# Designed miniproteins, single chains, continued (2): the designs that were tried, part 60

Each design is a single chain, and the fold is of that chain. pLDDT is the mean over its residues in the fold that is shown.

## One batch from the design tools (miniprotein)

Design m6078
Fold by ESMFold2-Fast:
Structure m6078 (fold): chain A 62 residues (1-62)
Amino acid sequence: MEEDKKILQKISKLVDNSIEDVENIIKVLEELFNTSLDDTTKKELLEKNPKELANSLLKLYR
């Protein structure tokens, strides 16, 4: 599978499964961008609930 398709599939699973682990979603984001997120971005993401965060990530790719 292409890298983008693989990561989109992971994000879709997070939305579908309604997981409550924001840290796991942040890890997927870091994998997606092949980089570590800065402290400001991480703090902003931690303020969102996991489903909201996952939906935002899906929109980034749509």
Scores: mean pLDDT 60

Design m6079
Fold by ESMFold2-Fast:
Structure m6079 (fold): chain A 68 residues (1-68)
Amino acid sequence: SMMEKLLEKIREILSEGYSDAYADAIVARIKDLLKKGMSPEEAIDYLLKLGLLTQSDADRLMKLIKEF
């Protein structure tokens, strides 16, 4: 699915700056937020507000989401 491909690309970007364990944990949190009815953009903004992503991470992921 397009959503599965998006999540794989998000994990790939996060693995450049974070451990595999942390990247997997963030992707799992995004999946949970999407399941609860959040958009990908809303999920990224939520994680940024919790301090789990930096502004730089959020900006890069938002750019990726717009390509899907």
Scores: mean pLDDT 88

Design m6080
Fold by ESMFold2-Fast:
Structure m6080 (fold): chain A 63 residues (1-63)
Amino acid sequence: MRERLLEAAVRAAREVGLSEEVGREVAELAMKHGIDEAGMWAYFRYGGEAARALTRALLEAEA
């Protein structure tokens, strides 16, 4: 699970023009606090498109 969430978030971050570090941070937040909180964190820092891409990638990685 951890590895899949990290890889998914890093990939999604790169696709929306963010760094790998942002992807890792979002994945760590999702693992600790849940995907909804990670998505909200990303929304306030990087906007709705980035938050949507990251949230979708994390949800798909959990399935």
Scores: mean pLDDT 82

Design m6081
Fold by ESMFold2-Fast:
Structure m6081 (fold): chain A 85 residues (1-85)
Amino acid sequence: MKLTDEEARFRGFIRDWGDIAASVLKSLGHPDLGEQVKAWADQLVDKLEAGEISLDEAIELFNKAMDGFLSFLEDPSSEFVLPDV
């Protein structure tokens, strides 16, 4: 499948966010959550590259993951939930 420049750039953003979020979670004493976020970001990129999900679906899933991450940072006692990919 021919990827657009937008899809290629967005894949980079997903990976960069995953790395940053994982580092933040590890710094907060949640290394297991950091590994889960990194694995989730890699899985989302892999499915987008394989054409198993659309760019619009990937954007929706990524926004949900970012919202969940920000929610957890505001209330670390809450359950950290990543959307299914």
Scores: mean pLDDT 81

Design m6082
Fold by ESMFold2-Fast:
Structure m6082 (fold): chain A 77 residues (1-77)
Amino acid sequence: SSVTKTITLTHDDSVPEEQKRAAERAAQTLADVFPGETRNLTVEFRDGRTVAVKVTGFSKKSDGKTTTVNVTLTVVP
C-alpha cells in the first residue's frame, strides 16, 4: 500500500527574514534527503506496531512564506 504525507513549513510574517531563510534552508536540506533514492524506514504507530516503508515519491512547492512538501511512502511487504 502507498500513502502520501504532506509536510508543511509555514512562516509568520512577524518572523524575521533571517529566521525564515534559515527555516527554508532546513526544509530544503530535509527535502534533499528524501528524493535521492528509495530508503527503507520504520514507522512506529501509537499502539507500538511498526511498519517498514520506503520513500517512493517527492514534490515540493514554495510561495515565499509557505513551503509544502509531499512525500509518498510505500509499505514494504
Scores: mean pLDDT 53

Design m6083
Fold by ESMFold2-Fast:
Structure m6083 (fold): chain A 118 residues (1-118)
Amino acid sequence: DEEKLREALVKKVKEIIREAVKKVNLSEEEEKEAKKFAKELLEYIKKNPDSGLEDLIEIFMKKYNIKSGSEVRDLINKLFEGKEFSLKGLLALIAHALGVLAVNKVTDEQLEEVAEVV
């Protein structure tokens, strides 16, 4: 059941983002930045329904002056390995997560639920 697989993916992504937000221990200003960025990506997906992972990662890279996709992957890996709990790592994870959901054609409502977890 493709719909059940999408629901399971959304649930898993929400859990991953909640755990990452908790581990990064954001300041009030950093929390505002993360929420604003998630909202910007959500609005981009709504305007560009054919957008995917590469598009959202490119938005992150341009905004935060990241030079390569390998640097994005390193930021996300360091976050999951508990080596570095950075705002940039969390924002890279948010871009990756929303991009994966966009490629899997989840609903706008499901995308909004994931963005609200930030």
Scores: mean pLDDT 85

Design m6084
Fold by ESMFold2-Fast:
Structure m6084 (fold): chain A 66 residues (1-66)
Amino acid sequence: SDELLEEAEVLVESFDRMKASGSLEEAVDADGIALYEKLRALVADKDVQGLQDLYEALRAKAKAKK
């Protein structure tokens, strides 16, 4: 949905600002940086289906650890 893309754009902008200020590497590990880069690419392509697939994969991983 358009809302998912808009929310993802806001999240990417927040991480972009953290990267510009040098705080991103203090806030997240290498896996977090890799996730941010993937999210940024999906937002740049306006790939709503890719964003949905990413969130579904993360949700499945979280359920497996519970």
Scores: mean pLDDT 76

Design m6085
Fold by ESMFold2-Fast:
Structure m6085 (fold): chain A 97 residues (1-97)
Amino acid sequence: SIKELVEKSFEEALKYVKETGLELSAEEQAAVERGLAEIREALEADPSGKELLEAVEALEKKAKELVKEGKASEAQGYALLFLSLQYYQQLLAEKAA
């Protein structure tokens, strides 16, 4: 399911962060958890996943807005989630080819 896809994308990103020695702050972790909740709500509202792209784009927009507000740690959490989702989508596209 698309929900499983989103959760697996996040798990892969966290594994990568741990392997590279990068640690998430409490603020960055909280931002990632909020972003995941927003994506899950979008998937529950539309199980077809049509709104998934809009939810992912909203994460990028939120990260950029937080940078303007001087909330760099929160912005980094949202940006990390956005990048992890894009990475997994790319892997699936390559497997389908």
Scores: mean pLDDT 64

Design m6086
Fold by ESMFold2-Fast:
Structure m6086 (fold): chain A 74 residues (1-74)
Amino acid sequence: SLEEEIEKLLEKMEVLAKTMIEEGVPLEAIRLFLEHEVREWEEEQKKRGLYDEKLAEELRKRVEEIYERAKKEM
């Protein structure tokens, strides 16, 4: 389901963000990476005719939470 795809994407983004922090990647680059992943996902869902605005908003909100956690753990 689309909700399961979002949960899987969020788990991947959190693991990658943590790895980037450990590798010394700047926070600005991590933010740009996360924003890029969200945009690519939204474009893919629009092409598939499966775009859901409510789920997209929840994804953006949870990605911001990933970024804020990454900032605090540095």
Scores: mean pLDDT 81

Design m6087
Fold by ESMFold2-Fast:
Structure m6087 (fold): chain A 63 residues (1-63)
Amino acid sequence: DDAERAERAARVSDRHQGPEQAGKSLVMTLRALGHDDAAEAARKAFKEKGFEAALEVALETLR
């Protein structure tokens, strides 16, 4: 499941490097998996509301 992979990668990044880097890693992971729409939605949410909002938007877009 691409949503599970993206969430796991983002949570690992958050734990090791913090939410700013985790948000960037989430967007890059979504693009690498071919989910450009989810990546762009997550990038916008990250800029406006931070990492948790970006992760929520990404997971909703992948559903």
Scores: mean pLDDT 79

Design m6088
Fold by ESMFold2-Fast:
Structure m6088 (fold): chain A 80 residues (1-80)
Amino acid sequence: MAVDASDEIREELERIVLESKKEANDDPKEMYRLVIERARELAATTPDPEAREAYRELARQAEYALENLEKAEAYREALA
């Protein structure tokens, strides 16, 4: 497909996810919050438009995952 990220950008995206997972101690909600925060910060500070779009996409994916997780928790609580 039409977007190709450099190897450096790909490695940075993977590092953000892995470090966020470790810091969150496998708490998926906290992991997604950390990914969103770091990806947004990098998107705001990077001078590279390709890196900026990659970081924004990572943040969007993490936000979507977090919303789905929160909806699942709310549904479970509503049944309690």
Scores: mean pLDDT 77

Design m6089
Fold by ESMFold2-Fast:
Structure m6089 (fold): chain A 71 residues (1-71)
Amino acid sequence: MELRADAAGNVTGSGFSEETKALLAEAAKLATTDPEKAQRLATRAVLLASEKGPVKSARVDTATGTVTLEV
């Protein structure tokens, strides 16, 4: 399953907690302006998601402001 957030504030995906979605959305908003903070927020989202099962990948695209989390 994939959770995706973009710089426009769109979040798509199901089966994730509201806290995980909020962290990913905040990371996406910061990805183009503060990529280091965006990476820290994405890492927190990964840690929360991993409590329910193994996380396959997490990606922060600093060019588009897109953040994806795959389980």
Scores: mean pLDDT 80

Design m6090
Fold by ESMFold2-Fast:
Structure m6090 (fold): chain A 84 residues (1-84)
Amino acid sequence: MSDEERKAALLEELQKRVENLTKIVERIDKLPTLSKGDIAVRKILEIAQKALERAQTASAEEVEKLMDEYDKEVKKIIDEAQKS
């Protein structure tokens, strides 16, 4: 795989994650009360949007690093939401 093809694949993955998270957030925004999980999904969407924005101007290696950072931050948010 070329670096450009690899970057394109990672950008497509991030775009799909943002689209899926946006649909979930649109559903939870209609609810009068939010669970810890609902709040976590909103935070994950914000992180995904920031990662996608940064990835647009990044190299393939930088995008891989951004994906790793994204996965680690998502895990922390999920772990915090599950602690009750």
Scores: mean pLDDT 80

Design m6091
Fold by ESMFold2-Fast:
Structure m6091 (fold): chain A 97 residues (1-97)
Amino acid sequence: GEISDEAVKNVAEELRKLLEEILEEAEKLGLPKVAEEARRAIEKLDKVAEEPSQENLDETSEAISRLIQAIKEELGEEKAEEVIERIYKAIAEGLEK
């Protein structure tokens, strides 16, 4: 079904909280790639929250994919899988609002 602009903004808010937690952990642990890609994902997500366009959604999806790859490279595959599960949970929580 079509996702409303309000639902997109609610999902963006929940994902932003998760991305901020990932960024804080990455800075604390000294993970430069994870920190860089987390900042990029937050920037793209903020654009979606302001303007929920397909272009902004696609850019956010790409940024999240790059973040997952950085987590896999710096923290390993198990941590990347954990973060993917947390992303799905954040999306589900945003959609329930």
Scores: mean pLDDT 84

Design m6092
Fold by ESMFold2-Fast:
Structure m6092 (fold): chain A 80 residues (1-80)
Amino acid sequence: MQSVQTTTVGDTVTVTQTFLSPDGYLYKVEITHQNTTAGAIAAGKAYAKALKSDEPVSEAEAEVDGQKGTARVERTPVPP
């Protein structure tokens, strides 16, 4: 089961994704960036950093051309 939702408020884009990972965890991802190419690239870098963490909740931030992207990843184990 997975869902992707994109919301734009002003010049800010927020992407929320929920998906069930093959490792048996439910992932809830929130990515926020300015609605520009640099902001999107920064968000991608932040997301990659957050995904490297094995913590139940991880946050990462990246900056490209003065524009920030932030990613937050929550990992919840699903029952066996």
Scores: mean pLDDT 79

Design m6093
Fold by ESMFold2-Fast:
Structure m6093 (fold): chain A 70 residues (1-70)
Amino acid sequence: SAAKEELERTREEARETVEQATKLSLESLRADRAGDKKKQEEYNKKLIEANRRYKELMAEGKRLAALVKA
């Protein structure tokens, strides 16, 4: 069904977002240790955005899972 396909895509995007957030967190930490405040701020901003996207995808996944089970 379309809902099942969308759920699978949403779960895949959530996994990709977690991977991206992990990389951004590591880059932010590296920038902090190097004293590069500008890069740290850029990575932290992207990390906040990735975390927001992950929460949105998790909420969407819950809605789609309910539709698949109905």
Scores: mean pLDDT 87

Design m6094
Fold by ESMFold2-Fast:
Structure m6094 (fold): chain A 93 residues (1-93)
Amino acid sequence: SLVEQKRAEVMQMVDGLIKRYASNLPESLQKELEAFAREKVDELLAADPNISVRQIMIAVLEELIEYLKPYSDDPAVAELIKKLQALIKEMKG
């Protein structure tokens, strides 16, 4: 279905971002970020099946930043937050 295609496309992009920017974080936190992102993607698609991949990506990255804020005392987490903020800005134009 179109919903399954959007889910797969977004999760492929999220997985790539975690591998690129979060590889220095504990494996447990990397798994938590992936699971949280997947849950958020499913919530967004359930609420609006017509939501674009770009809109899902922006919303998921914004939610990941909020999820990471309690860990921001770690410089590696603070750096990840900055990279995610830069990606959101680029996607919004």
Scores: mean pLDDT 87

Design m6095
Fold by ESMFold2-Fast:
Structure m6095 (fold): chain A 71 residues (1-71)
Amino acid sequence: SLRDRLLAIAEAVTAKIQALFAKAGVEVSRDDLLNSSKMDAALSKLSAADQAELQAFQQAASDQVLALQTA
């Protein structure tokens, strides 16, 4: 279903964010993702390559959500 696909995209994005931060030595909870100060501090620990990978992944996920809404 559309809901199941949207949930899968959301889970993939969350897992990707947590994996990249864990790679940088940062443990991030879902509550931390909503805290701008904690997010800024966590993002500063990501390499430029990991930040670019996260941006590309988020853009692809956003495009996929938009495509699903037009089907």
Scores: mean pLDDT 74

Design m6096
Fold by ESMFold2-Fast:
Structure m6096 (fold): chain A 87 residues (1-87)
Amino acid sequence: APALGVTVSAPSSAAVGEPVTVTSTTSRPADEITFFVDGERVATFTGPLTSASVDVTFTEAGEHTVSDLARADGSGAYASVTVTVTA
């Protein structure tokens, strides 16, 4: 099977209380895509799927790490991005 690749996309900046759309895309269908904010699981989507999106609202100003983990056929792929949040 082709190797599993994943990307995560989010705006580089947001305001406190502003919904931010985070999108994951995979190089082939994933059985599961899980989103994390600062290492905490916020959403899990079950496939098969090649893309998933979640709206995240930050309650604290500062730099936050958004990451995703995709799984397919025993393979895993991970990506992360930083969002700068202002009060």
Scores: mean pLDDT 84

Design m6097
Fold by ESMFold2-Fast:
Structure m6097 (fold): chain A 97 residues (1-97)
Amino acid sequence: MREEAERLIREAEERVERSVKKLLDTADYAEKVGLTDLAEKLRKAAEILRKDGREGVRYAREKGLEAARDLLRGAERAEGSVDALVEAAMAEAEAAK
């Protein structure tokens, strides 16, 4: 249903933006401890995730409920991958102090 699709799209968009923020916050910390290359990689990952998320939202709004469910599942998978990447990056940044 349209209402259900919009709810799923909104949840997916919110998850993507939270993941982007985690990557950018981690990149800022990595840069502060001298890991400039790691910071650039994290910022690039955030840029790609935000772009893919926007395109996914557009596609889901065009195609409806099935695409909205796929978008949310993708956002949840991306959140898990981002959390793992952030954990690894934070460990590297802590070791660099």
Scores: mean pLDDT 87

Design m6098
Fold by ESMFold2-Fast:
Structure m6098 (fold): chain A 67 residues (1-67)
Amino acid sequence: SSTVEEEVEAFFEGVREGLRIADRYPPEQRDEALAALRARIEEVKDPEFAAGLGVALVVEYGPDAKL
């Protein structure tokens, strides 16, 4: 079973990776950035990591960007 510490670390790793993905795309490529982030969220099996990616998506592109 995952510990709270492992869950928190996975979440923040997800946030960091989501922000790194977003940083690869200029504002003109918003749709490409969103597609990449959504694909990564769907691919990830760790729910805490996926939650972190979702937070990065909302922080960068707003709540309407979330799946």
Scores: mean pLDDT 81

Design m6099
Fold by ESMFold2-Fast:
Structure m6099 (fold): chain A 97 residues (1-97)
Amino acid sequence: MEAEERLKKLFDYFDKDKNGTITKEEFREFVKSLAEAAGVPLTDEEIDKLFAEADKDGNGTITYEEFKELLRKILENPDHPLRKFAEALGLTPEDLE
């Protein structure tokens, strides 16, 4: 869907080395850009928690697929503190399947 296409383009923009992954620093910039565009403020601590949840193997980088899985989990959990952020992006759980 169009929302997923926009997220992929933004992810690719922050993927400076074109290897399909982003570093923790690039992830912070990426998430801050999304949060600003969505009008939902996120703290550095909240962004760090998101990175830890996405970085399943603990190698200090995340793939676009890991990022999508994180957003899907946020949207599937009505009590997740970052659900408003994911909803503000115009995403549904179906967009991230």
Scores: mean pLDDT 72

Design m6100
Fold by ESMFold2-Fast:
Structure m6100 (fold): chain A 95 residues (1-95)
Amino acid sequence: MLKKEYEEVVEEYFRLLRERARAELERLGLLAPEVRAEFERAFAEARARALSLPATEERILEVKALLYLEQEKYEKAAELLRKLGKEDLAEEVLK
């Protein structure tokens, strides 16, 4: 169960992060094929590394918190950070 949940959360996080990064590159005018190719390669490598890690409840909560931060759902992200014992980060996110 944990492995499937971890894979689903990692895939959703990287999907959202990739969409946001692409929009940012377009906004900044960084559309050179070489820059985009390097971004896609680095992204695929980071995703593969994340998926190679052991699935634990702590990692699932961490990735969910990151996903909520990317979605600007700060209250939900802070709740997950508190469950992880990262109270200082939860308070920082809510400012």
Scores: mean pLDDT 78

Design m6101
Fold by ESMFold2-Fast:
Structure m6101 (fold): chain A 97 residues (1-97)
Amino acid sequence: KKEEAEKKVNEIREQAKALADHLVSLSPEAVNNALKRAIEAVKKGELTDGQKVAAGEFAKRAYESGKANISQEDYDFLVKAGEEAEKKIYEKLLKEL
């Protein structure tokens, strides 16, 4: 059912946010190196859909913290990749439930 799929997607989002908060606690240099590696991994197709959700949340949290030093294009790319991955997870769960 829709409610079960929404609950599972919320669990994935909360895990992604917790990881993003941890990563953002690192130095600005470490945060920006991690963001650049995430961008490269998404472009190479090396991430699962859950990892793409985590990458998008990390980009949002890093910008909110003031630590992010990546282009607007790279930020939008990571956020969009995470949002598209979340939608794919939701649609898959709707078909499997």
Scores: mean pLDDT 85

Design m6102
Fold by ESMFold2-Fast:
Structure m6102 (fold): chain A 64 residues (1-64)
Amino acid sequence: SSGAEGSRKMVEDVKDRLSEESIKAALEVLDAGLAGDFEKAQELADEHYEELKAVEDAVLDFLA
């Protein structure tokens, strides 16, 4: 399953409702994951926890 690519599409679908910082954080984490650099992806996720939480909440609202 290309879950990371699917998540990237969901961010694009909700980007109009998110700050540029939240979008940038989500895309950087997804790009690191797609490159196989999971350590960097985790570090970025920890660094940008609040921005990623906003993305997750927007995606969950979109899917509901």
Scores: mean pLDDT 72

Design m6103
Fold by ESMFold2-Fast:
Structure m6103 (fold): chain A 77 residues (1-77)
Amino acid sequence: SEKKELLLKLLEESFPFDEKYRDQVIENIEKGEYKSTGNKRADELVTALLKLLNGEPVEKPEDPAVQLFVDKAIEKL
């Protein structure tokens, strides 16, 4: 979907934390999977973004960097 493609671009261009988790987050979004990355912030990001793509209510993220990224994603959709 167009929303998913825009989100994947945003993740590639402006990943909000340690880039070692970027590929795992991107793979989870591409596959629509809630697989743990072993990092709570990255897992919180995956959960929020998958809910956003599915049109589900997104709980406010606890991590400020996750929250900022989710807010940007909502704006781009």
Scores: mean pLDDT 80

Design m6104
Fold by ESMFold2-Fast:
Structure m6104 (fold): chain A 120 residues (1-120)
Amino acid sequence: MIDEKVRELLKEAIENVQKALEYVRQALENIDDPEKAIELVKKAKEYVQKAIENVRRALELQPDSTLEEVIEALEGIVKRLDEAIEAFKAGNMDEAKRLLEEAVYALEGVIKRLQYLLEK
């Protein structure tokens, strides 16, 4: 059985990933406003980093290879968000949009994986 503290940390991680997903979607809706899009992507990145901390704390309490894979996925998302910010700064709107769409897909995947762990 999953430890109660691990369950709480994974629930917090899901909430943080959902907030990150909302900010990435808002950035996509503001793709034609680079300054606003960058601020929204920075907000998304903050929530992804909070989710990484939640999952790392869960991993320390209960080692699990799925949690290690989730951390790797979230770290990959942080890199894509950083690349999207640089694309916006460079005026590469098509590249920024592609990176944010990839981040949406990856964030949705992380949410589903974490939800599956809670339902076991």
Scores: mean pLDDT 89

Design m6105
Fold by ESMFold2-Fast:
Structure m6105 (fold): chain A 66 residues (1-66)
Amino acid sequence: AAAEIAAKVAAVQQRRDDLIASVNEGRAEGTKAYGPEKEKELQEQADRAIKVANDWADKKIQEALA
């Protein structure tokens, strides 16, 4: 049913948003803990993690819509 698909998509989007929020929080805490020398490395790690979260969500949404 369309309502079941919509609920599943919403759940995937919520999990993606939660994962991205956690990654950004970790990056901010890491910058405070390890200082400016690690800022670029932490940003690159965050960018990779966010890409993985988005790729995961896109795949799950496609599976739900198929």
Scores: mean pLDDT 84

Design m6106
Fold by ESMFold2-Fast:
Formats: structure tokens, sequence, C-alpha cells
Structure m6106 (fold): chain A 63 residues (1-63)
């Protein structure tokens, strides 16, 4: 679910749960991982951390 995906994204990307929830919502709205990656980068994630966050979201089935 969305909460589980947000938690996994926060852990993988090293961002706050609030930032991860925002990224997950943006990804659902636009239907792509680049939107998630952009939100994570805006929250201070590195390129590698943003990629890890996108991968975590896909694994949890919330993309």
Amino acid sequence: GKEEAARAVAEAAGVSLEAAERAVRNGIKHGDGSSVGAELAAAGASAEQARAGVEAMIKEGAA
C-alpha cells in the first residue's frame, strides 16, 4: 500500500517519511519513476539514493 511504499522509499533514499510520502503521491499522479526521483532529489537525496528510493517504490508495487 501507499504507507508501506512511503516507508520503504524513506529508508532506501535516506529522506524523511513526509518527503517519501510526497514522492510516492507524485509518482502515482504522473505514473513514472522520474517524478519520484525528482521529489527525492528536492528533499536532499543523492542520485544513488533517489534511484534506490524509486526501486523500493516499484518493489512495493506503488508505482
Scores: mean pLDDT 76

Design m6107
Fold by ESMFold2-Fast:
Parts: structure tokens; C-alpha cells; sequence
Structure m6107 (fold): chain A 87 residues (1-87)
């Protein structure tokens, strides 16, 4: 599995958890930012643009992690996604 596929799976888990909690706005923000990052990578966008999108996605993932801090599965997947983004 590629690093991008590993990231996508973790973001999808966090998205589904937000949607299950009824936070459609946060879920859509996470999905939109991840989609923009994946598109920028696929289209070989400038490193500065990719880095900015990575930082925005990390910030959103940290918010999900903090909101669900008592959910070990959410925390683990958030930490793994952040580690993949900080390479």
C-alpha cells in the first residue's frame, strides 16, 4: 500500500467518525482539504502548495484527535495520519 493510500484510509476513518457524530461541516472540511492535497500531489503542484495543504490537513486532524481524545482508535489513526503528513 502506498503512503498516499495509507493516508487516505486514515482520513476516511476520521471522516466517517465525524459524520457518525453528526458533524457534517467538519467531515466535509476534512474531505475537501484531503481531496485538494491528493489532487495537488497527483498534478505535481509546487512544493509550497503541497506543504500548505499538508499543514491545513494536519490542523483539521488534530482538531478531530482532540475532540475524540477518549477514542483510542481515532487517536491512533489521527497520529498515524499526522506522521505520514510530516515526512
Amino acid sequence: MSELEQLDRRVLYLYLRLAEAGDEAAAQALASTASQLFRAIKENAPEEEIEKLKQELIALIRQVRDRFADDADVVARADEAIALLEK
Scores: mean pLDDT 86

Design m6108
Fold by ESMFold2-Fast:
Structure m6108 (fold): chain A 83 residues (1-83)
Amino acid sequence: MKDYLAVIGIEGGDEEDARRAAEIARETPGVKSVLVLSPTTLGVVIEAENLEEAEKLAQEIAERISKELGLPVRVLSVTELDL
């Protein structure tokens, strides 16, 4: 397993939306930590076997956040932390 940083953007989000999104991300299996980078941006540390699995989990997190907040949410990047 490797650690990956997923950067997730929340379109039209404010600080309260970012805080709620961080809570949703933290409740997701495979998530090790969550950082609120800005009112519209989260950093999510994901443990996965490879980049493809990390990207899949990041997308699932973004979809879950989007459903809960009613806002467009997208994965901006996924990067391996051990490189």
Scores: mean pLDDT 84

Design m6109
Fold by ESMFold2-Fast:
Structure m6109 (fold): chain A 90 residues (1-90)
Amino acid sequence: SSEDRELTLLGFRILAMEGVYLLIKRLAEKSKDEKIKKIAEEMEKLVKEMKKLYDDALSGKISVSEFKKKMDEIDEKINKLEKEAYKLYK
């Protein structure tokens, strides 16, 4: 269905954001910077929230449109954290 296609595309967005988290986690490990480490920990929480929202959408607990709105909000947060981590990395 069209709703199944939308869920599949949103699932790919979660994988992309998890990729960003893994890159920043490696940055934290290499730099040993406690601020970058905290940024990676916040990103991990946001990725876990995305995965829970995906499960809630699959089970019908939330609508696909509500899931998309929450995904856009979390995506903006991850983007801000990524930019902050890169500024701290020398």
Scores: mean pLDDT 88

Design m6110
Fold by ESMFold2-Fast:
Structure m6110 (fold): chain A 85 residues (1-85)
Amino acid sequence: SSAKRALEALKNGNTFEALYLAHVLEVNGDFRGAAQVYDALGDLRRESGNLDGAAQFYLLAGRFYQQNGDDQLSQYYFQISQQLQ
């Protein structure tokens, strides 16, 4: 799947491919897949000490989980995003 490809791209350090595939997932209506990629991007930014960047990606993950109907996950990522501001 495009989500698995995006996560493998991140594992190999290819953030550009992951961002491109996240956009493909969005266009195809795979909101859960897009959320998972943005969550992983948030984790990478947090690990590198870019807390503002992590917050923005977690906010995007929360928005896409919300669009997918994953209300508990959405609320969780919104809370994390606010804590990293």
Scores: mean pLDDT 88

Design m6111
Fold by ESMFold2-Fast:
Parts: sequence; structure tokens; C-alpha cells
Structure m6111 (fold): chain A 83 residues (1-83)
Amino acid sequence: MEEELPEEFKKLVEARKKILETLQKYLDPSDPEVQAALEEFRKAFEEFLKAIVNYKKTGDKEKYDEALRKAGEAEVRLVSLPA
């Protein structure tokens, strides 16, 4: 009863947070391209969190699946930035 979300959702949230923290160590946050990619990733992660809450409340899995996909696309874009 100490958990608000199922364990599966908690693990996904932690995985996304860990990816963001790891990428921030290797990328220059003062670079405009890096800033844009990081902002897109953060927005995708926030939409993913909102989609989990919406899915629990309404049962709308479509938004959950879309948010999960967008988070993955933002990760790929961020990793693909030139050094």
C-alpha cells in the first residue's frame, strides 16, 4: 500500500529518469542543439507520466502507448547528436 503506481510503471519511470541523467553527463547543456533535444526528451517523459495517470483513470491505453513511443524516439534523437 506504499506504492501509488504498479511496479511495472515505476520501473519504466526510473529507467527513463536514469537515461536522462546519464545523457546529461556526456552532452554539453549549453549547446542549443543539446538543449532542444533534452527539452524534447523531458517533455516526452512528462507526457509519459501523464499518460500513465490517464490510463489508470480512464483506461485509454492509446495515449500510454504513444507517449512510450515518443519517449523512445526522443532518446534516439538525443543519442544521435554530433559530438
Scores: mean pLDDT 71

Design m6112
Fold by ESMFold2-Fast:
Structure m6112 (fold): chain A 97 residues (1-97)
Amino acid sequence: PTKVTQSPKSVTVKEGGTATLRSTVSGASSPVVAVVFVLSKDGNPENGTVVHVTPASNPVGTLTDLRREDSGTYFNVALLADGSVVYGEGTTLTVVP
């Protein structure tokens, strides 16, 4: 089955700082067209906000100038050419003063 593995599982960053989220997509039966990064406050990516989009060739999201309101669970979501959507396991981001 198609799987999205994301790292790190958790990260703590100071306000104004930068966090880098990495993805690997394995077992895909269709080409990956994009990886989208979704911030969820309730742990449900369906209720999340898309904050970043990367091409499949470089599935690394760099989040800059972070604020306390940017804290939450970030899901890396692979969009496949066949219309499949595959969710990663999530990264917990904590922004501290």
Scores: mean pLDDT 81

